# Ledger of designs, part 108: designed miniproteins, single chains, continued (2)

Each design is a single chain, and the fold is of that chain. pLDDT is the mean over its residues in the fold that is shown.

## One batch from the design tools (miniprotein)

Design m7751
Fold by ESMFold2-Fast:
Structure m7751 (fold): chain A 81 residues (1-81)
Amino acid sequence: MPAVGYEGLEESVGKYEKEMWETFELDAPLEEKRERQRRLLEELREAIERQLLPEFHEEEFERLEELEREFEERLRELAAA
């Protein structure tokens, strides 16, 4: 196959996603949860940009952007709750 499977990145994304969702279940102030989520998201973005910079993995970029928007909306809901 011409494309090399960067499956490790997909697994990492899945783990980060789970950790972010688990953060909502933690007994902590909403402000701390929001900051944690933002930091995790930024680290994820930087890690993926460094690895997925090549256009061969643009499809994963779309998934990441959708996750970013969803988390941003969820953070807004948590702040408003």
Scores: mean pLDDT 62

Design m7752
Fold by ESMFold2-Fast:
Structure m7752 (fold): chain A 85 residues (1-85)
Amino acid sequence: QEETVKRLIELMLKVGEKGEASEEEQQEMEELVESITDEKYLEEVREAAELAGVMATQKLDLEEAEKRYAELKEKNAERAKEMAA
């Protein structure tokens, strides 16, 4: 499933950079998701989908979107630590 996960993530990020998915790209992504049954890979796919969504909604390129997504994850982790400490 590693190659399937890699292809799916690459496709999702490419779609995010474009801002929208074609019907063919949407169908391919759905087929790839259906073939992934291991839950650990599904979590990785979910994170890629979230990044692709940020790219599409904010019209960001891949590098800028990754930077903003990483910053958001770090802030969420900081809030969790502050609440616990």
Scores: mean pLDDT 66

Design m7753
Fold by ESMFold2-Fast:
Structure m7753 (fold): chain A 72 residues (1-72)
Amino acid sequence: MEELKEAVRERMRAWERRLGPEARAALERLEEVAIEAVERIEKGEPVEKVNKEAVEKAEEAMRKLIELRRRQ
């Protein structure tokens, strides 16, 4: 599980390098949502429920990243 959390963090750092510092807050939100989902699954919450809620939370951050990319 720690390996999965680290993989998420590495992916977010790679996207921040590509999209620039303006994307940092949205990428940090995506990282938070992903790490929270992993921790909730580790605590025994149903994967399908956690995944649905994580997708809903991630949609707001993804829309922000799309807007930032369109401004570039």
Scores: mean pLDDT 74

Design m7754
Fold by ESMFold2-Fast:
Structure m7754 (fold): chain A 93 residues (1-93)
Amino acid sequence: SKEEALKKIRELHKEMAKKLAELGAPEEVIELLTDSIEKMLENLSKLSKEEMIKEMKKFLKDLLEWAKEHLSEEQYAVVEEFVKKVEEIIKSM
C-alpha cells in the first residue's frame, strides 16, 4: 500500500543518515538531507499513487545529482543504495 511504502522509505532514510554520519558527513548536511526527504514524504502523502511515483522518481534523480556535488564517493554510494531500495519499493506498488 501507499502508507506501507512511505513507512519503509522513512525507515530507509534514517538508516542512510546513520551510515552517512559513520562516514563523517557533516551534521548540517545530514540534517538538510533528512529534512528534504521528510518534507517530500509529507507532500507525497497527499498525492495519488501515480502522481506520487512520478514525483518520487524526480526527487530521487535530483537527490543523486545533489549527492554527487556535495558528498564523498563513499557517502554517495550510501545515497545510491537508498535510491535503489526506494525504487524497488515503488516498483512493488
Scores: mean pLDDT 85

Design m7755
Fold by ESMFold2-Fast:
Parts: structure tokens; C-alpha cells; sequence
Structure m7755 (fold): chain A 82 residues (1-82)
């Protein structure tokens, strides 16, 4: 999966901001509309790129990451995605 590869590369390079941006861009491209859809997508991708990292997140840390993706999804919908 080319998307998962790009997100994994950002993660491995320690570029979490780019990882979050890529997650938001793909969520918009997929037409994800609800908070539940966005959360499920983010969790599925994180599990795929690093099951260990996903398992290490507290509920609060996961919620914060999902909220950052949701905020960027809103911004991309208003401005367009690259």
C-alpha cells in the first residue's frame, strides 16, 4: 500500500507531524465524514505501520492524535488537499 509506505517512512524518520498530515490527507481523499470513520482509519493505519507503537499509546495519547487528524481533515476540506 503506497500510502502506508509513505506514512511508515514518516514514522521511521521521527516526522510525526508529516505522518499526521498524510493521515489527514488520505482521510479526505477516502471521503471519511464522521469522527468514528476517521478514528477507525487512523487506528487501522497505526496498527499496520507499527503494532508496538499503537499498543504503547495511552487512550489519552490516541485521542489527542485522532483529534489532530480530525482538525487537519477539516482544514483540508476547506482549503483543498495537495
Amino acid sequence: DPLVRKIQEAFLNGNFEEMINLLAEEAVKRGLETDEEIRAFVEDVLKRISPAFYASLTPEELDALVERVKKLVEEYKKKGIK
Scores: mean pLDDT 80

Design m7756
Fold by ESMFold2-Fast:
Parts: structure tokens; sequence; C-alpha cells
Structure m7756 (fold): chain A 77 residues (1-77)
């Protein structure tokens, strides 16, 4: 289970870093993000891993992922 949690957090961290980099370049609009295949793939991967953690009963890891996504929103606001 630890490997699944680590992979999910790494995916969220990569997504956060990419979104912040694109925002810094003026490319952080919803249309730009949806057009970037790496952003789409990382978001899909993070969602799938979060669902696997939820199904496994690891609610603490799901909450940590949600907190990191919320923090990302604050950094771009």
Amino acid sequence: MEALRREALEAVERLNALVLELAAQGRGSPEELEADPEVVELARRAQELSEELYAAGDLDSVREIQARVAAMGQQVA
C-alpha cells in the first residue's frame, strides 16, 4: 500500500509543478491545461490512484492528496 500512496503523491506533485510552470509562462488557462497531454495524463493518473487508495480504505492518503490539490489552488490565486 505504501508504494501506491507514494506513486499517487508523486503524480500530484508533478501535476502541481507543471501547472505552476505553465501558469508562470502565461499558459495556465483551463483551455491551455486541457490541451496539454502531460497535464491531462497526470490528472488522470492522480485520479485513478486516489480512487485505488479510497477503495483500499486509505482515507488518510486521500485526504493528503486533496490537501495538496487545495494548496495548489491557493498558490495560483
Scores: mean pLDDT 76

Design m7757
Fold by ESMFold2-Fast:
Structure m7757 (fold): chain A 73 residues (1-73)
Amino acid sequence: SREELLRGLESLLEKLEAGELDRAGLLTGIHDLLTVDPENEALRRLYAELMAGRVSLEEARERLKAILEQLKA
């Protein structure tokens, strides 16, 4: 549900901002979000780019914030 996705995103972002996540932990967190919303194009794209090493943790943080703001709108 949107509620579950929003809560999961907020939790993941909090951990990332606190420096509690490495790349593997972030990948696991995004994978868990994709089990809630498998068709979320922005999350699927971010996951693929993280797997390919094309996105830094800082850039991933900004992308996750953008996804969260879209869900709140």
Scores: mean pLDDT 84

Design m7758
Fold by ESMFold2-Fast:
Structure m7758 (fold): chain A 76 residues (1-76)
Amino acid sequence: SAEKEKIKKEMEEAKKEAEKAGEELVAADPSLKPLVEEGFKRVEEAEKASPESGLAMAKALLAANKTYLKEVKEKK
């Protein structure tokens, strides 16, 4: 359906944004690489359950990566 295609598109976009934020986070603090990688595994597991779950998890990962990046920048 058109709604499922829209959700998939939003998920791919959120995954791309989360990947960029994760790369910036790992560049700022390489010790966080395993955390970022685990986050992406959770997104893929959620996507296998449903596109809606995948989108929600991708958005959560993006928010988490941005929050950690702010914390790293404030302390270093």
Scores: mean pLDDT 81

Design m7759
Fold by ESMFold2-Fast:
Structure m7759 (fold): chain A 80 residues (1-80)
Amino acid sequence: SPREELLRQVREVLREWIETLRALIADDSVPVEDRRHQLDSARGLADWARRHFGDDPEVQRLVDELEKLLDELEERIAAE
């Protein structure tokens, strides 16, 4: 179905953002303004995905993982 295809795309994009945030957390050489911009973008995506696809268990799991990484990145930025 069109919804199942969209769900696969949403899950893929969430996994890509998880990997991006892991890389940003591991690399303090990225300027703080760029890290904040990526944080804000990923947070917006997490909120959107939870709102529209939060009834899907895999989307919920991926959003929860993404939000933990967002909190970790925010704490690392605040500690600088």
Scores: mean pLDDT 86

Design m7760
Fold by ESMFold2-Fast:
Order: structure tokens, then C-alpha cells, then sequence
Structure m7760 (fold): chain A 55 residues (1-55)
């Protein structure tokens, strides 16, 4: 998960803290809010969440 968070942060151009906040929002069902803080679409936010779980 730490490695996945680091890779997602680099890929999206955001901080690791922002990725962790986005993961917490997705876990709460707040996908739209997660996408907003990442600056991406909801589909991309879900993709980043999935990647963080696999890495």
C-alpha cells in the first residue's frame, strides 16, 4: 500500500498525503470528492484506489 500510494502520487502529480485522503474518501463512498482533490475523473480516482490496494 505504501508503494502504491507513492506511485499514485507521482503519476497524478499530488502529495502522498493527498492520495491517502483520497483513499479515505473512496472508502467512505465519496468518490466525487476524492476525484476533486486528485484533479481527475471519478473513474481515474477509482483506478488509483484499486492500484493502491494491489501494490
Amino acid sequence: SERGIELAAKELGVSKETVREAIALVEQGKVREAAEILGVSERQALGAYRASQLL
Scores: mean pLDDT 78

Design m7761
Fold by ESMFold2-Fast:
Structure m7761 (fold): chain A 84 residues (1-84)
Amino acid sequence: SSAEKEYLLLKLRMMSEVVELDMMVKQAEKWKAPQEVLDKLHELKSQMYKLYEEAKKNPEKLKEIVEQMREIADEAVKIMKQIS
């Protein structure tokens, strides 16, 4: 159904945000970023996983949760740009 398709696309977007942040953290570690930068990225990763768990408990909030996940990923991108 249309609703099932929309749910699937939101779930895929959620997984994309999780993977993107995990890859950014790994890249910062490879770049030997300062500890304060790594600490900030690990805090964002913790927030991302809390939202992932919230999405599992409250699937009706998936759209709002994905928007919050995007904000976290965008913050991580800004941090990554400061390293490079």
Scores: mean pLDDT 88

Design m7762
Fold by ESMFold2-Fast:
Structure m7762 (fold): chain A 85 residues (1-85)
Amino acid sequence: SHAALVAEAGEAYEERAAELESLSEEELLERALAELRAAPTPLAVVVLLQRQGEEILKEVGLEALTPEELQERVLERTRRLLAEL
């Protein structure tokens, strides 16, 4: 079924993401930059942004922000982390 195929793709993504999460912050950044150059949707960058989004939602609550407000906060936090490198 379509749902089973989507779930299997999600599991493959989670396995890939777990490998990336085992990397140091420096190694993850290098991987993200390499993937950004090679692919239109770099997985390491996606994992980094999702990690920031999860922390923000944990702090403010799931429905406290609009999608645009959440995106802006994720981008701002990511910019600050990169500026501190």
Scores: mean pLDDT 67

Design m7763
Fold by ESMFold2-Fast:
Structure m7763 (fold): chain A 85 residues (1-85)
Amino acid sequence: MGEELRELWERDPERALAIMWEDLEAQAARLRAEMGQAAIDLIDAVAPTITNESQRRHLEIVRALLLGDHERARALFEEAMRARA
């Protein structure tokens, strides 16, 4: 999945961004459906134990989506994509 999105990023970056964003929204929706408010508490407990910066940024984006702060989630997503480019 990640490798396919990386190849798509080189060919059609707007399409790749849209798919990656949809995947993040889907991940947040699944966590909300399965755990509700406990999903945010779990992310807050786990985030300090994550040593990988990309994984930590991913958790920050998902956390913002779980809070319903779509503006912040989108800003964090765009910042993470620029930092990886």
Scores: mean pLDDT 76

Design m7764
Fold by ESMFold2-Fast:
Structure m7764 (fold): chain A 86 residues (1-86)
Amino acid sequence: MKEAIEETSELLLKIAEETEEMIRKIKLAKKAEEMEANPEKKEEAEKLDKEEVEEGRELLERIERRFEELLEEERERRELERELEE
């Protein structure tokens, strides 16, 4: 019904907004890494918000870890299905 669809749509929109913010912070962290690698851009890297760069790096590690956990969970589910097969 429309109510259930609207609730799920709002939840998806909120997830999309939060994901966009995470992507921005991740991009900032990646930019900082690239700028630190380049001696000419080291001065520009110092101007970047260290807090946001650190948050972006932590978010990147968190997403990678959660993605690996989800992949492992899916693998375990597949193995369980195969083992349950007669």
Scores: mean pLDDT 70

Design m7765
Fold by ESMFold2-Fast:
Structure m7765 (fold): chain A 95 residues (1-95)
Amino acid sequence: MEELKKRIAEIEEERKELFEKGALEALEITYAATKAGTLALKAGASDEEAAKAALEAAEKVLKEIKEKGPVYVSEEEAREYIAKLAAEYKAELAA
């Protein structure tokens, strides 16, 4: 549990830094973590299992961002991307 909390805090700090620099992929980290955790809970997982699923999803996306390099985008592209993620997440929760 303590190890998981520390790793989550480290990912949140890196996500925040990416977001502050205008890297839209920071939102993908949040979306992936939230989706994985929510799906695990819906499947009957414990809070610890859901937290681990969310952490693994976030770590995977963060690793991909680091390997490919973050893309800094315009405000227009940021707005379109946020709208797309919001629509996808809303559809997932409604299902």
Scores: mean pLDDT 72

Design m7766
Fold by ESMFold2-Fast:
Order: structure tokens, then sequence, then C-alpha cells
Structure m7766 (fold): chain A 57 residues (1-57)
């Protein structure tokens, strides 16, 4: 589920980089660019988040 992958990415950003990378890659493989943008926004990376919002258009 997209929500589970986004949650996993956020929760593992500092504690488990492998799980973070895998979750973000899974979202990208599914074409869930808005969910990737949401993750980057939550992590305090608004410029990166905007890049993925553009890809979702």
Amino acid sequence: MVEELARRARENFHSDPGAYIDAVQELMDRGEYLAVAEVYEELGLPTRAEEYRELAR
C-alpha cells in the first residue's frame, strides 16, 4: 500500500537507510511520485518534494 511505503520511508530515514531506500524506490517503481513528494516534504526537503510533484503531472 502506498501509505505503508511512505510511512516506512519516513520512519526509517535516520534509523535504517536500507529500508528507507527500498521504500522510496518501491514508490517510484509504482509511479507514486506524489507520495514520494509527500515523504520529502515531511523530511524537510521542500525543493526535492517540488521536483517529484512536477513528475506527477
Scores: mean pLDDT 77

Design m7767
Fold by ESMFold2-Fast:
Structure m7767 (fold): chain A 96 residues (1-96)
Amino acid sequence: SEPSSPELVLTRHERAPDGTLVSEWDILVDGRPVGRVRVTASPDGSVTIEIEVSESLDEETLRFILRQAELVARSMAAELGTEVTRLEVTIERYPD
């Protein structure tokens, strides 16, 4: 059996009055929600990635999600006309 690839489904993409971008994504594995990702990018290139996932989620899938979130972070910084100057990543696992 091939490992299931997670799907990231965009649920929110907003620009705040100060120019800050916020994107939120649901994480689905085999159509079931297993967590969410929030990426916040500031006009100075400061980016925060917040990942909340089930503690039963495997490490390989989490690494894939983190790599996708980092690509989103770069894309959002580019939308603001900047590069990622600071990256802060928070990963929280919650009980099933």
Scores: mean pLDDT 84

Design m7768
Fold by ESMFold2-Fast:
Order: structure tokens, then sequence, then C-alpha cells
Structure m7768 (fold): chain A 125 residues (1-125)
């Protein structure tokens, strides 16, 4: 119920705590975004995102992606599953953040970011 709004407030705090991480270049990240856009199920998309390198996440872009999914009306089972996943990730990410496991919190945030970027790419076709 509070997941997307909680994630909008939490994401900037995680990014501040993880500025010391090594991020992949845009070409590498875009390769994984392309694979996610072609995924046949949410489980496949999550598996691809979990294996992906860490992206340098822009706060404004991430907030815009979260607003887009929050305001979306799912048209199929994939879109329903993605929206359900995003609505339910806050608790786990917040748990890692509260326990000062900032890299683990970022890795989960990275999965959400890549899933939303892959979905947006799929819609632009």
Amino acid sequence: MYSINGLKKLAPKILEKTSNLTFANETEVNSFINKISQAKSIGEAISIADKAPLAKIDVEEFNNLLVEIENSTPKNGFETALKTFVNNVYGGINYYYKNKKYEEAFKRLNIVYLLLKGYKKKQQN
C-alpha cells in the first residue's frame, strides 16, 4: 500500500549511502535493459535484472519511472505482475537500509530500476 511512495523517499537516501560503488557504463546497462524488454515472464525479467551490473541511477528519472507504473492500468498478466512486484519491494529494501546494509539495499533498488526501464522500452515499440 505504501511501497511506491516509500520507495520515492528511500531511493535518494540509498543513493547517497552508495556513491562509493562501481557502476557499469551505459552500453552494458542498456544490453540488460534490452534483454528485460524481451522477457516472456516477470520471473525471467527479474532473473535478468538480478544478474545485471549496477546502474548509475538518476533520482529524477527513477521517480518518473515510479510515477508511470503507479498511474498505469495493467493490460496483461506481465504488467499486473510487474506493478504488484514494485508495490511489494519497499519492505525488503527498507529492511536492508535500516540495518545499514546499503549495498544490498542498492542491489534490490537496481533490480526495480532495470525492470521499469526494460518495461518502458517494451512500450515504446
Scores: mean pLDDT 86

Design m7769
Fold by ESMFold2-Fast:
Structure m7769 (fold): chain A 85 residues (1-85)
Amino acid sequence: VTEEEARKTTEEKIEDIRAEGERAAAANPEHKELILEATERAVQELRSNTEKALKTKGPEEAKKLAEEGGKKALDDLKAAEAAFK
C-alpha cells in the first residue's frame, strides 16, 4: 500500500460521509445544521487520524484506519438520523 493509495482511500471515504450527511440533512431539514456540523466534524476527524497514522504507522495502517473510520462515521450519521425520527 502506498501513501497515495491511503490518501485516495481517505478522500473516497470523506466523499461518502459528505454524501450521507447531505442526504440526511435534506431528509431532516429541521435538523440540517446539526447534521451538517456532525458531518464536517467526522470528515475532519477522519482526515486528521489518517494523516497522523501515515506519519507514525505508515500507509497500510492509515488505509485500514480510513476504511474502518469511514464505516464508523457512516454508521454514526445513520444512527443520529434515526434518533431524529
Scores: mean pLDDT 81

Design m7770
Fold by ESMFold2-Fast:
Structure m7770 (fold): chain A 71 residues (1-71)
Amino acid sequence: SLEEQLAEVEARLAAATNDFEKASALMGLGLVYERLGEPEKAAQYFEEAADLLPDSPIGRFARAQAERLKA
């Protein structure tokens, strides 16, 4: 379920020990909140992931997702 996916991603964020793991978990939160129908919350998490690793593939993808949701 989406609730189970949310709990799993939140646990992953809490367990993150480096910027890559944190950005990956924040990306996961963005994706889950978008599927829950909360695009404003999803955009915030994508922006946090993008800001954490802006020059990485994950950060660039997160930025594109945040921009899409704000359009």
Scores: mean pLDDT 86

Design m7771
Fold by ESMFold2-Fast:
Structure m7771 (fold): chain A 75 residues (1-75)
Amino acid sequence: LSTTLTQTLNDAGDQASDLVRDGNIDQGINLVQTTGNNMVNTAKNNGDDNTAKDMQNRTNQIINTVQQLGRELQQ
């Protein structure tokens, strides 16, 4: 489960980075947030609170990275 959820979240992060490079910063952030929420809920529904916490932390890290990339591209 953890590996599959991590892969899904990483794929969303890659797609979000592409969206940000195309100037769609808000869409990229929303994609990661929505995907991350789904990954957290999937882990919780499977009774895996540790994976849910890991997914939330990873989601926050990816959002921060995507936001920073967006700021750099606007300069």
Scores: mean pLDDT 83

Design m7772
Fold by ESMFold2-Fast:
Structure m7772 (fold): chain A 86 residues (1-86)
Amino acid sequence: SAEEAKKKEEQALKEKALEWARELGEKAKDPEEFERGLKEALEMSEKERRILARELQRLAPEFTERDEEAGGNTARLAAELLAAAA
């Protein structure tokens, strides 16, 4: 059904966003790579940006436990993506 197709699409976007968020989190210690990731994220659709922002918000505490700067950058990116989606 159309509803099941939408749910599968949302799940695929969520999995892709989670993978991208983890990759960005690993690079968050490098300001140049972080800026590049942010620019790429801003080129995403509004729906993709919202999904990515939610996944980044969930991951931010985990990154903060390992690296405060990476956690802070992840949280900041999530806030910027949510603002851009509004």
Scores: mean pLDDT 69

Design m7773
Fold by ESMFold2-Fast:
Structure m7773 (fold): chain A 91 residues (1-91)
Amino acid sequence: SEAFDEREILLALHLIGSAIMITDAEHRGETELVKEIRELSDKLIAALEAGNFEEAAKYSREMAEVAERHGWTESARLYRRIAEELEKLAK
């Protein structure tokens, strides 16, 4: 159940992180950025639900890069940590 428990925690952290980024991007009027974040979020969730932790880690790192480019330093840190934990589950 360790992989299940960790997956649920990582999913919850992702939902919080993506909500913060989407809300700020919407306030900034950055419609294409909102679309990019939602598409990456959908891919990350699908990979997590499929148990494809390697793919989930890849999308988490892509979310961290998006966050860094847009000044969301804490969100970038969160997504790097999510990717590290997913990489451990993939082994």
Scores: mean pLDDT 88

Design m7774
Fold by ESMFold2-Fast:
Structure m7774 (fold): chain A 87 residues (1-87)
Amino acid sequence: STQEATYELEVEDAKAFIQKLVDEARRAAEEYPDIVLDLEIEETETKAKVVLTARLDDGSIATLTIEAEALSENTVKLKVTLTVQPA
């Protein structure tokens, strides 16, 4: 199954927010290598796409895709897609 949501967020610094998302994704992969199977990151100064693949307790594979784009200095568009493939 696939679930998708799009958010427009007011933030203090859009570029810093996007960089923090990338840094947090890298940290999650390093801290939980038994859960996070793969991490793909594509980034520019104003956009980032993070694709994180994880194994869930029931053996299902979850793919979380976060697409972030700076629309202005203080506004970020986030598109979050979660796909779960049953075991």
Scores: mean pLDDT 85

Design m7775
Fold by ESMFold2-Fast:
Structure m7775 (fold): chain A 92 residues (1-92)
Amino acid sequence: SMKEEAIEFLERQFEKLSSRIIELAEKEHSKEQTEQVRKALERYRERVLKELSEVPEEQAVVKAIGEVLRLIGLELDYERLKDADALIKALE
């Protein structure tokens, strides 16, 4: 199923990007603020996966790609700005 492949693609990309964001947070912020970033990323992941499960198969690939591109943009902004509060708000 193209939808199953899209979900697997999204999960793999989220894993990579979230790990990179968390590594940056651990270098720049307190343990408490890093935990807030981790929880925000997990909530974002759960929301996106739920939404992806509810869309028609033909839309799943486009939605998965769009969400990965959004997360890449957020990671790049976070690497540049080092603003955990802005990242957490953007993940809401």
Scores: mean pLDDT 85

Design m7776
Fold by ESMFold2-Fast:
Structure m7776 (fold): chain A 117 residues (1-117)
Amino acid sequence: SVTAVARGTFTLSSASETKTLTVTLRNAETGEPLARATVTVKATATSADVTVEFDEPLDIAGAQVVVGRPAADGSVEVLGVAEAPEITATSVKAHVPLYRPLAAGETVTVLVALELG
């Protein structure tokens, strides 16, 4: 199987904000671009709702969605992991409970990992 990954990073203007980003899903081993997607993140004090919409249909066997903060070493401090992503050929929808509230001015990273069939 192939693992496809995308990372989107943005700064919050308020503690509750909707952000939309265009991302490229890349092969986790090679970095080869595999697909393009639009990621919409709706943040609240206790959760983030993440919707990933693919430009073209994908055969998806599994999905993981993580919300965190970018660390200085390029890693991500995990704030939450999706409960049970809803997977279709054209989208992944994930509810991510957060262990602490997001703040205005905070930089947030969304990681999307897909297992392609």
Scores: mean pLDDT 84

Design m7777
Fold by ESMFold2-Fast:
Structure m7777 (fold): chain A 91 residues (1-91)
Amino acid sequence: DAARAAARNQAFLDTRRQLADQRGVQNVQQAADVWVQAMRQVGARFGDPRFDRLADAVQNQDVQAVRAVAAALGLPQYVVQAMVTLVRQRQ
């Protein structure tokens, strides 16, 4: 369902922003932690295990896995690029 996929992806971006605002992000590690926490929460809420795979890819600093899973989720290119940049900055 395209509408559910769009709602899920929007919830992911909204959750990430809300967590960043709540925690304050001072460095790349804290930014990564916020992205991972948003992925885990949205994955649980929507019952989509691909978000756990995306979180694992970010934690493991696996750029190829991040690209593959984000593409499968239909995430916008600017979001994929932001996550790839974050992972590369942690390498």
Scores: mean pLDDT 87

Design m7778
Fold by ESMFold2-Fast:
Structure m7778 (fold): chain A 74 residues (1-74)
Amino acid sequence: SMEEELEKGKKELEKIIEENKDNPEKEKQIERLEAEAQLKLLELLEKHKEAPEEEKRKLLDELAAEKEAQLAAI
């Protein structure tokens, strides 16, 4: 479900923040990426709200993978 995907992303983000809590520059980068990811998610869900559940899951998985790759690059 979307709630499960959001919860998973939140837990992964909390872990990354905890690992970088003493680095304010990385913290700002993480906050910016999270905000951008949230906007992309909202836009995607609005554009594809009538799409089949399977297709929505694929799009959410792609966004999650992109976010993880960007966070890993920090």
Scores: mean pLDDT 74

Design m7779
Fold by ESMFold2-Fast:
Structure m7779 (fold): chain A 93 residues (1-93)
Amino acid sequence: EVAREIVREVLSGFSEKELKVLLRVLENPKLSQKEIEELAKELGLSVSTVRRMINDARGAIAEVLARLHEAGLFPSDEELRETIREVAEELLA
């Protein structure tokens, strides 16, 4: 499927920790300071590193959407998040 291929290409450079941050952003697009601190502790990273990874994750979501639109695909927010989540989980397996 073209949508899944686009997501795999965009996420191809993501590390395991970056994929885990991406999954948290998909669940909650507006992470609180406490949630960011908890995520940093879980992943063994600094808060600054997690903030950078959150920005990279948001950029990747935007890039996927832009490439899907270029391909003539216009998913809902829910469909977009679900497709990215499924591919990210596949890459973590």
Scores: mean pLDDT 87

Design m7780
Fold by ESMFold2-Fast:
Structure m7780 (fold): chain A 88 residues (1-88)
Amino acid sequence: SVNEEFLRKALELLERALAHVKAGDLLGAEIDIGMLYIVYGLTKMFYPDSEATKAIDQAIDLINKAKTKQELIDALEQAIAILRKALE
């Protein structure tokens, strides 16, 4: 389904971003997070009431609140858990 496609892509991007942050590759993390914002914009525009849009919205909110590297790691881990649960 379209929901599963967007959730799987968002999850892939979050897992890559987390790996980049942990490795100290902040530019790589920024690119992956930027791609996640594009996915979010598309799902919100075309499928605003979908489970995918709701899950990605929660993930983006957590990431936006992070102000330190450790807070960003914690936010990305929580976001990944939200998207994994939405795929069940």
Scores: mean pLDDT 88

Design m7781
Fold by ESMFold2-Fast:
Structure m7781 (fold): chain A 103 residues (1-103)
Amino acid sequence: SMEELLEELKKLKKELEEKYKEEGVEFSVERVPGSDVIVFSAKKDGVSLLVALIRILPDGRIEADIFIYGDPNSPIRKVFSSIEELLDYLKEEAEKAVERYKK
């Protein structure tokens, strides 16, 4: 459900804020008013490291349009079978984006 997805993304935000606190990476989770879209983002020094526009499809799968710092394939559209699959992907890509920004 949308509420479950939002709650799990808020937990991911908290986890990643703790992990990247020393690097000064800011994370946000926002529900777009009047829509079924959730925005998950990571920023450092005003630079967007990751921005994901996330929605639940009618069949229950999760679709995300994802902008990733330094990724030549960005923006990427991905479809996930579960919230867990989405969260694992966002963790991995956030880590890669932070490392690319350090270079």
Scores: mean pLDDT 86

Design m7782
Fold by ESMFold2-Fast:
Structure m7782 (fold): chain A 63 residues (1-63)
Amino acid sequence: GAEAERRRERAAEAARRSGASAGGTGMWDLYKGGLGSEEAARRAVEAAGAGDSEAAMRWALQT
């Protein structure tokens, strides 16, 4: 129902704001050694969590 959809939206928003996108976290943990900065890796994970793969790639390349 609408309540369940609202809870899912809220959870997705909280996850993206916290950068807690589980699918991207492991990959970015490996990449951060090559990205040159943990901040760039964290921003890439946040963008991936928001569903913005292009922004995630940009942050990964920003070093």
Scores: mean pLDDT 57

Design m7783
Fold by ESMFold2-Fast:
Structure m7783 (fold): chain A 91 residues (1-91)
Amino acid sequence: ALEAANKAIELADKAIELAAAGDKERAAELVREAIRAVLEALKGVTDKDVILKVIGLILDAIGALLEGRYAEAAEAVKEAAELIKEHLLSG
């Protein structure tokens, strides 16, 4: 779970950089990979409120991705992964 959350953060950060550089296709691919990593990390979470908030952020990311807003999609995925990481580290 923690390893998957860290991977999602790294992928999202790279997607933000690629979006800023204008590499929309690679940014979109990394956002998709980051979403998969968040979903893997979510398997380690039992707190319903955390799960629902993470799902909301993933839905926001998917919406942004479909609209070509890759930086916003990556930021939403990063926030979701950071929430999971914080929850796992706090107990």
Scores: mean pLDDT 85

Design m7784
Fold by ESMFold2-Fast:
Structure m7784 (fold): chain A 73 residues (1-73)
Amino acid sequence: LAKLIEEAKKLKKQGILYESTGGIYRMASAVLKTTGYDEKKAEEYEKLGEQYDEKGRELFEKAQELLQKALKL
């Protein structure tokens, strides 16, 4: 039980870090697009942001599954 909760906590912390990183990339992309500074770089950062968001979501889903198993016990 405690082991599953600890594992879930670690995955949630990693998920938050990935989502935060994705947010930074999306903000950078928005700035670059708004200023017309570098449209290719803006598209790269937008894609990176989405990839980090997807990875964060996967980590949250795994954490949720572990918590569900822990709560059922």
Scores: mean pLDDT 81

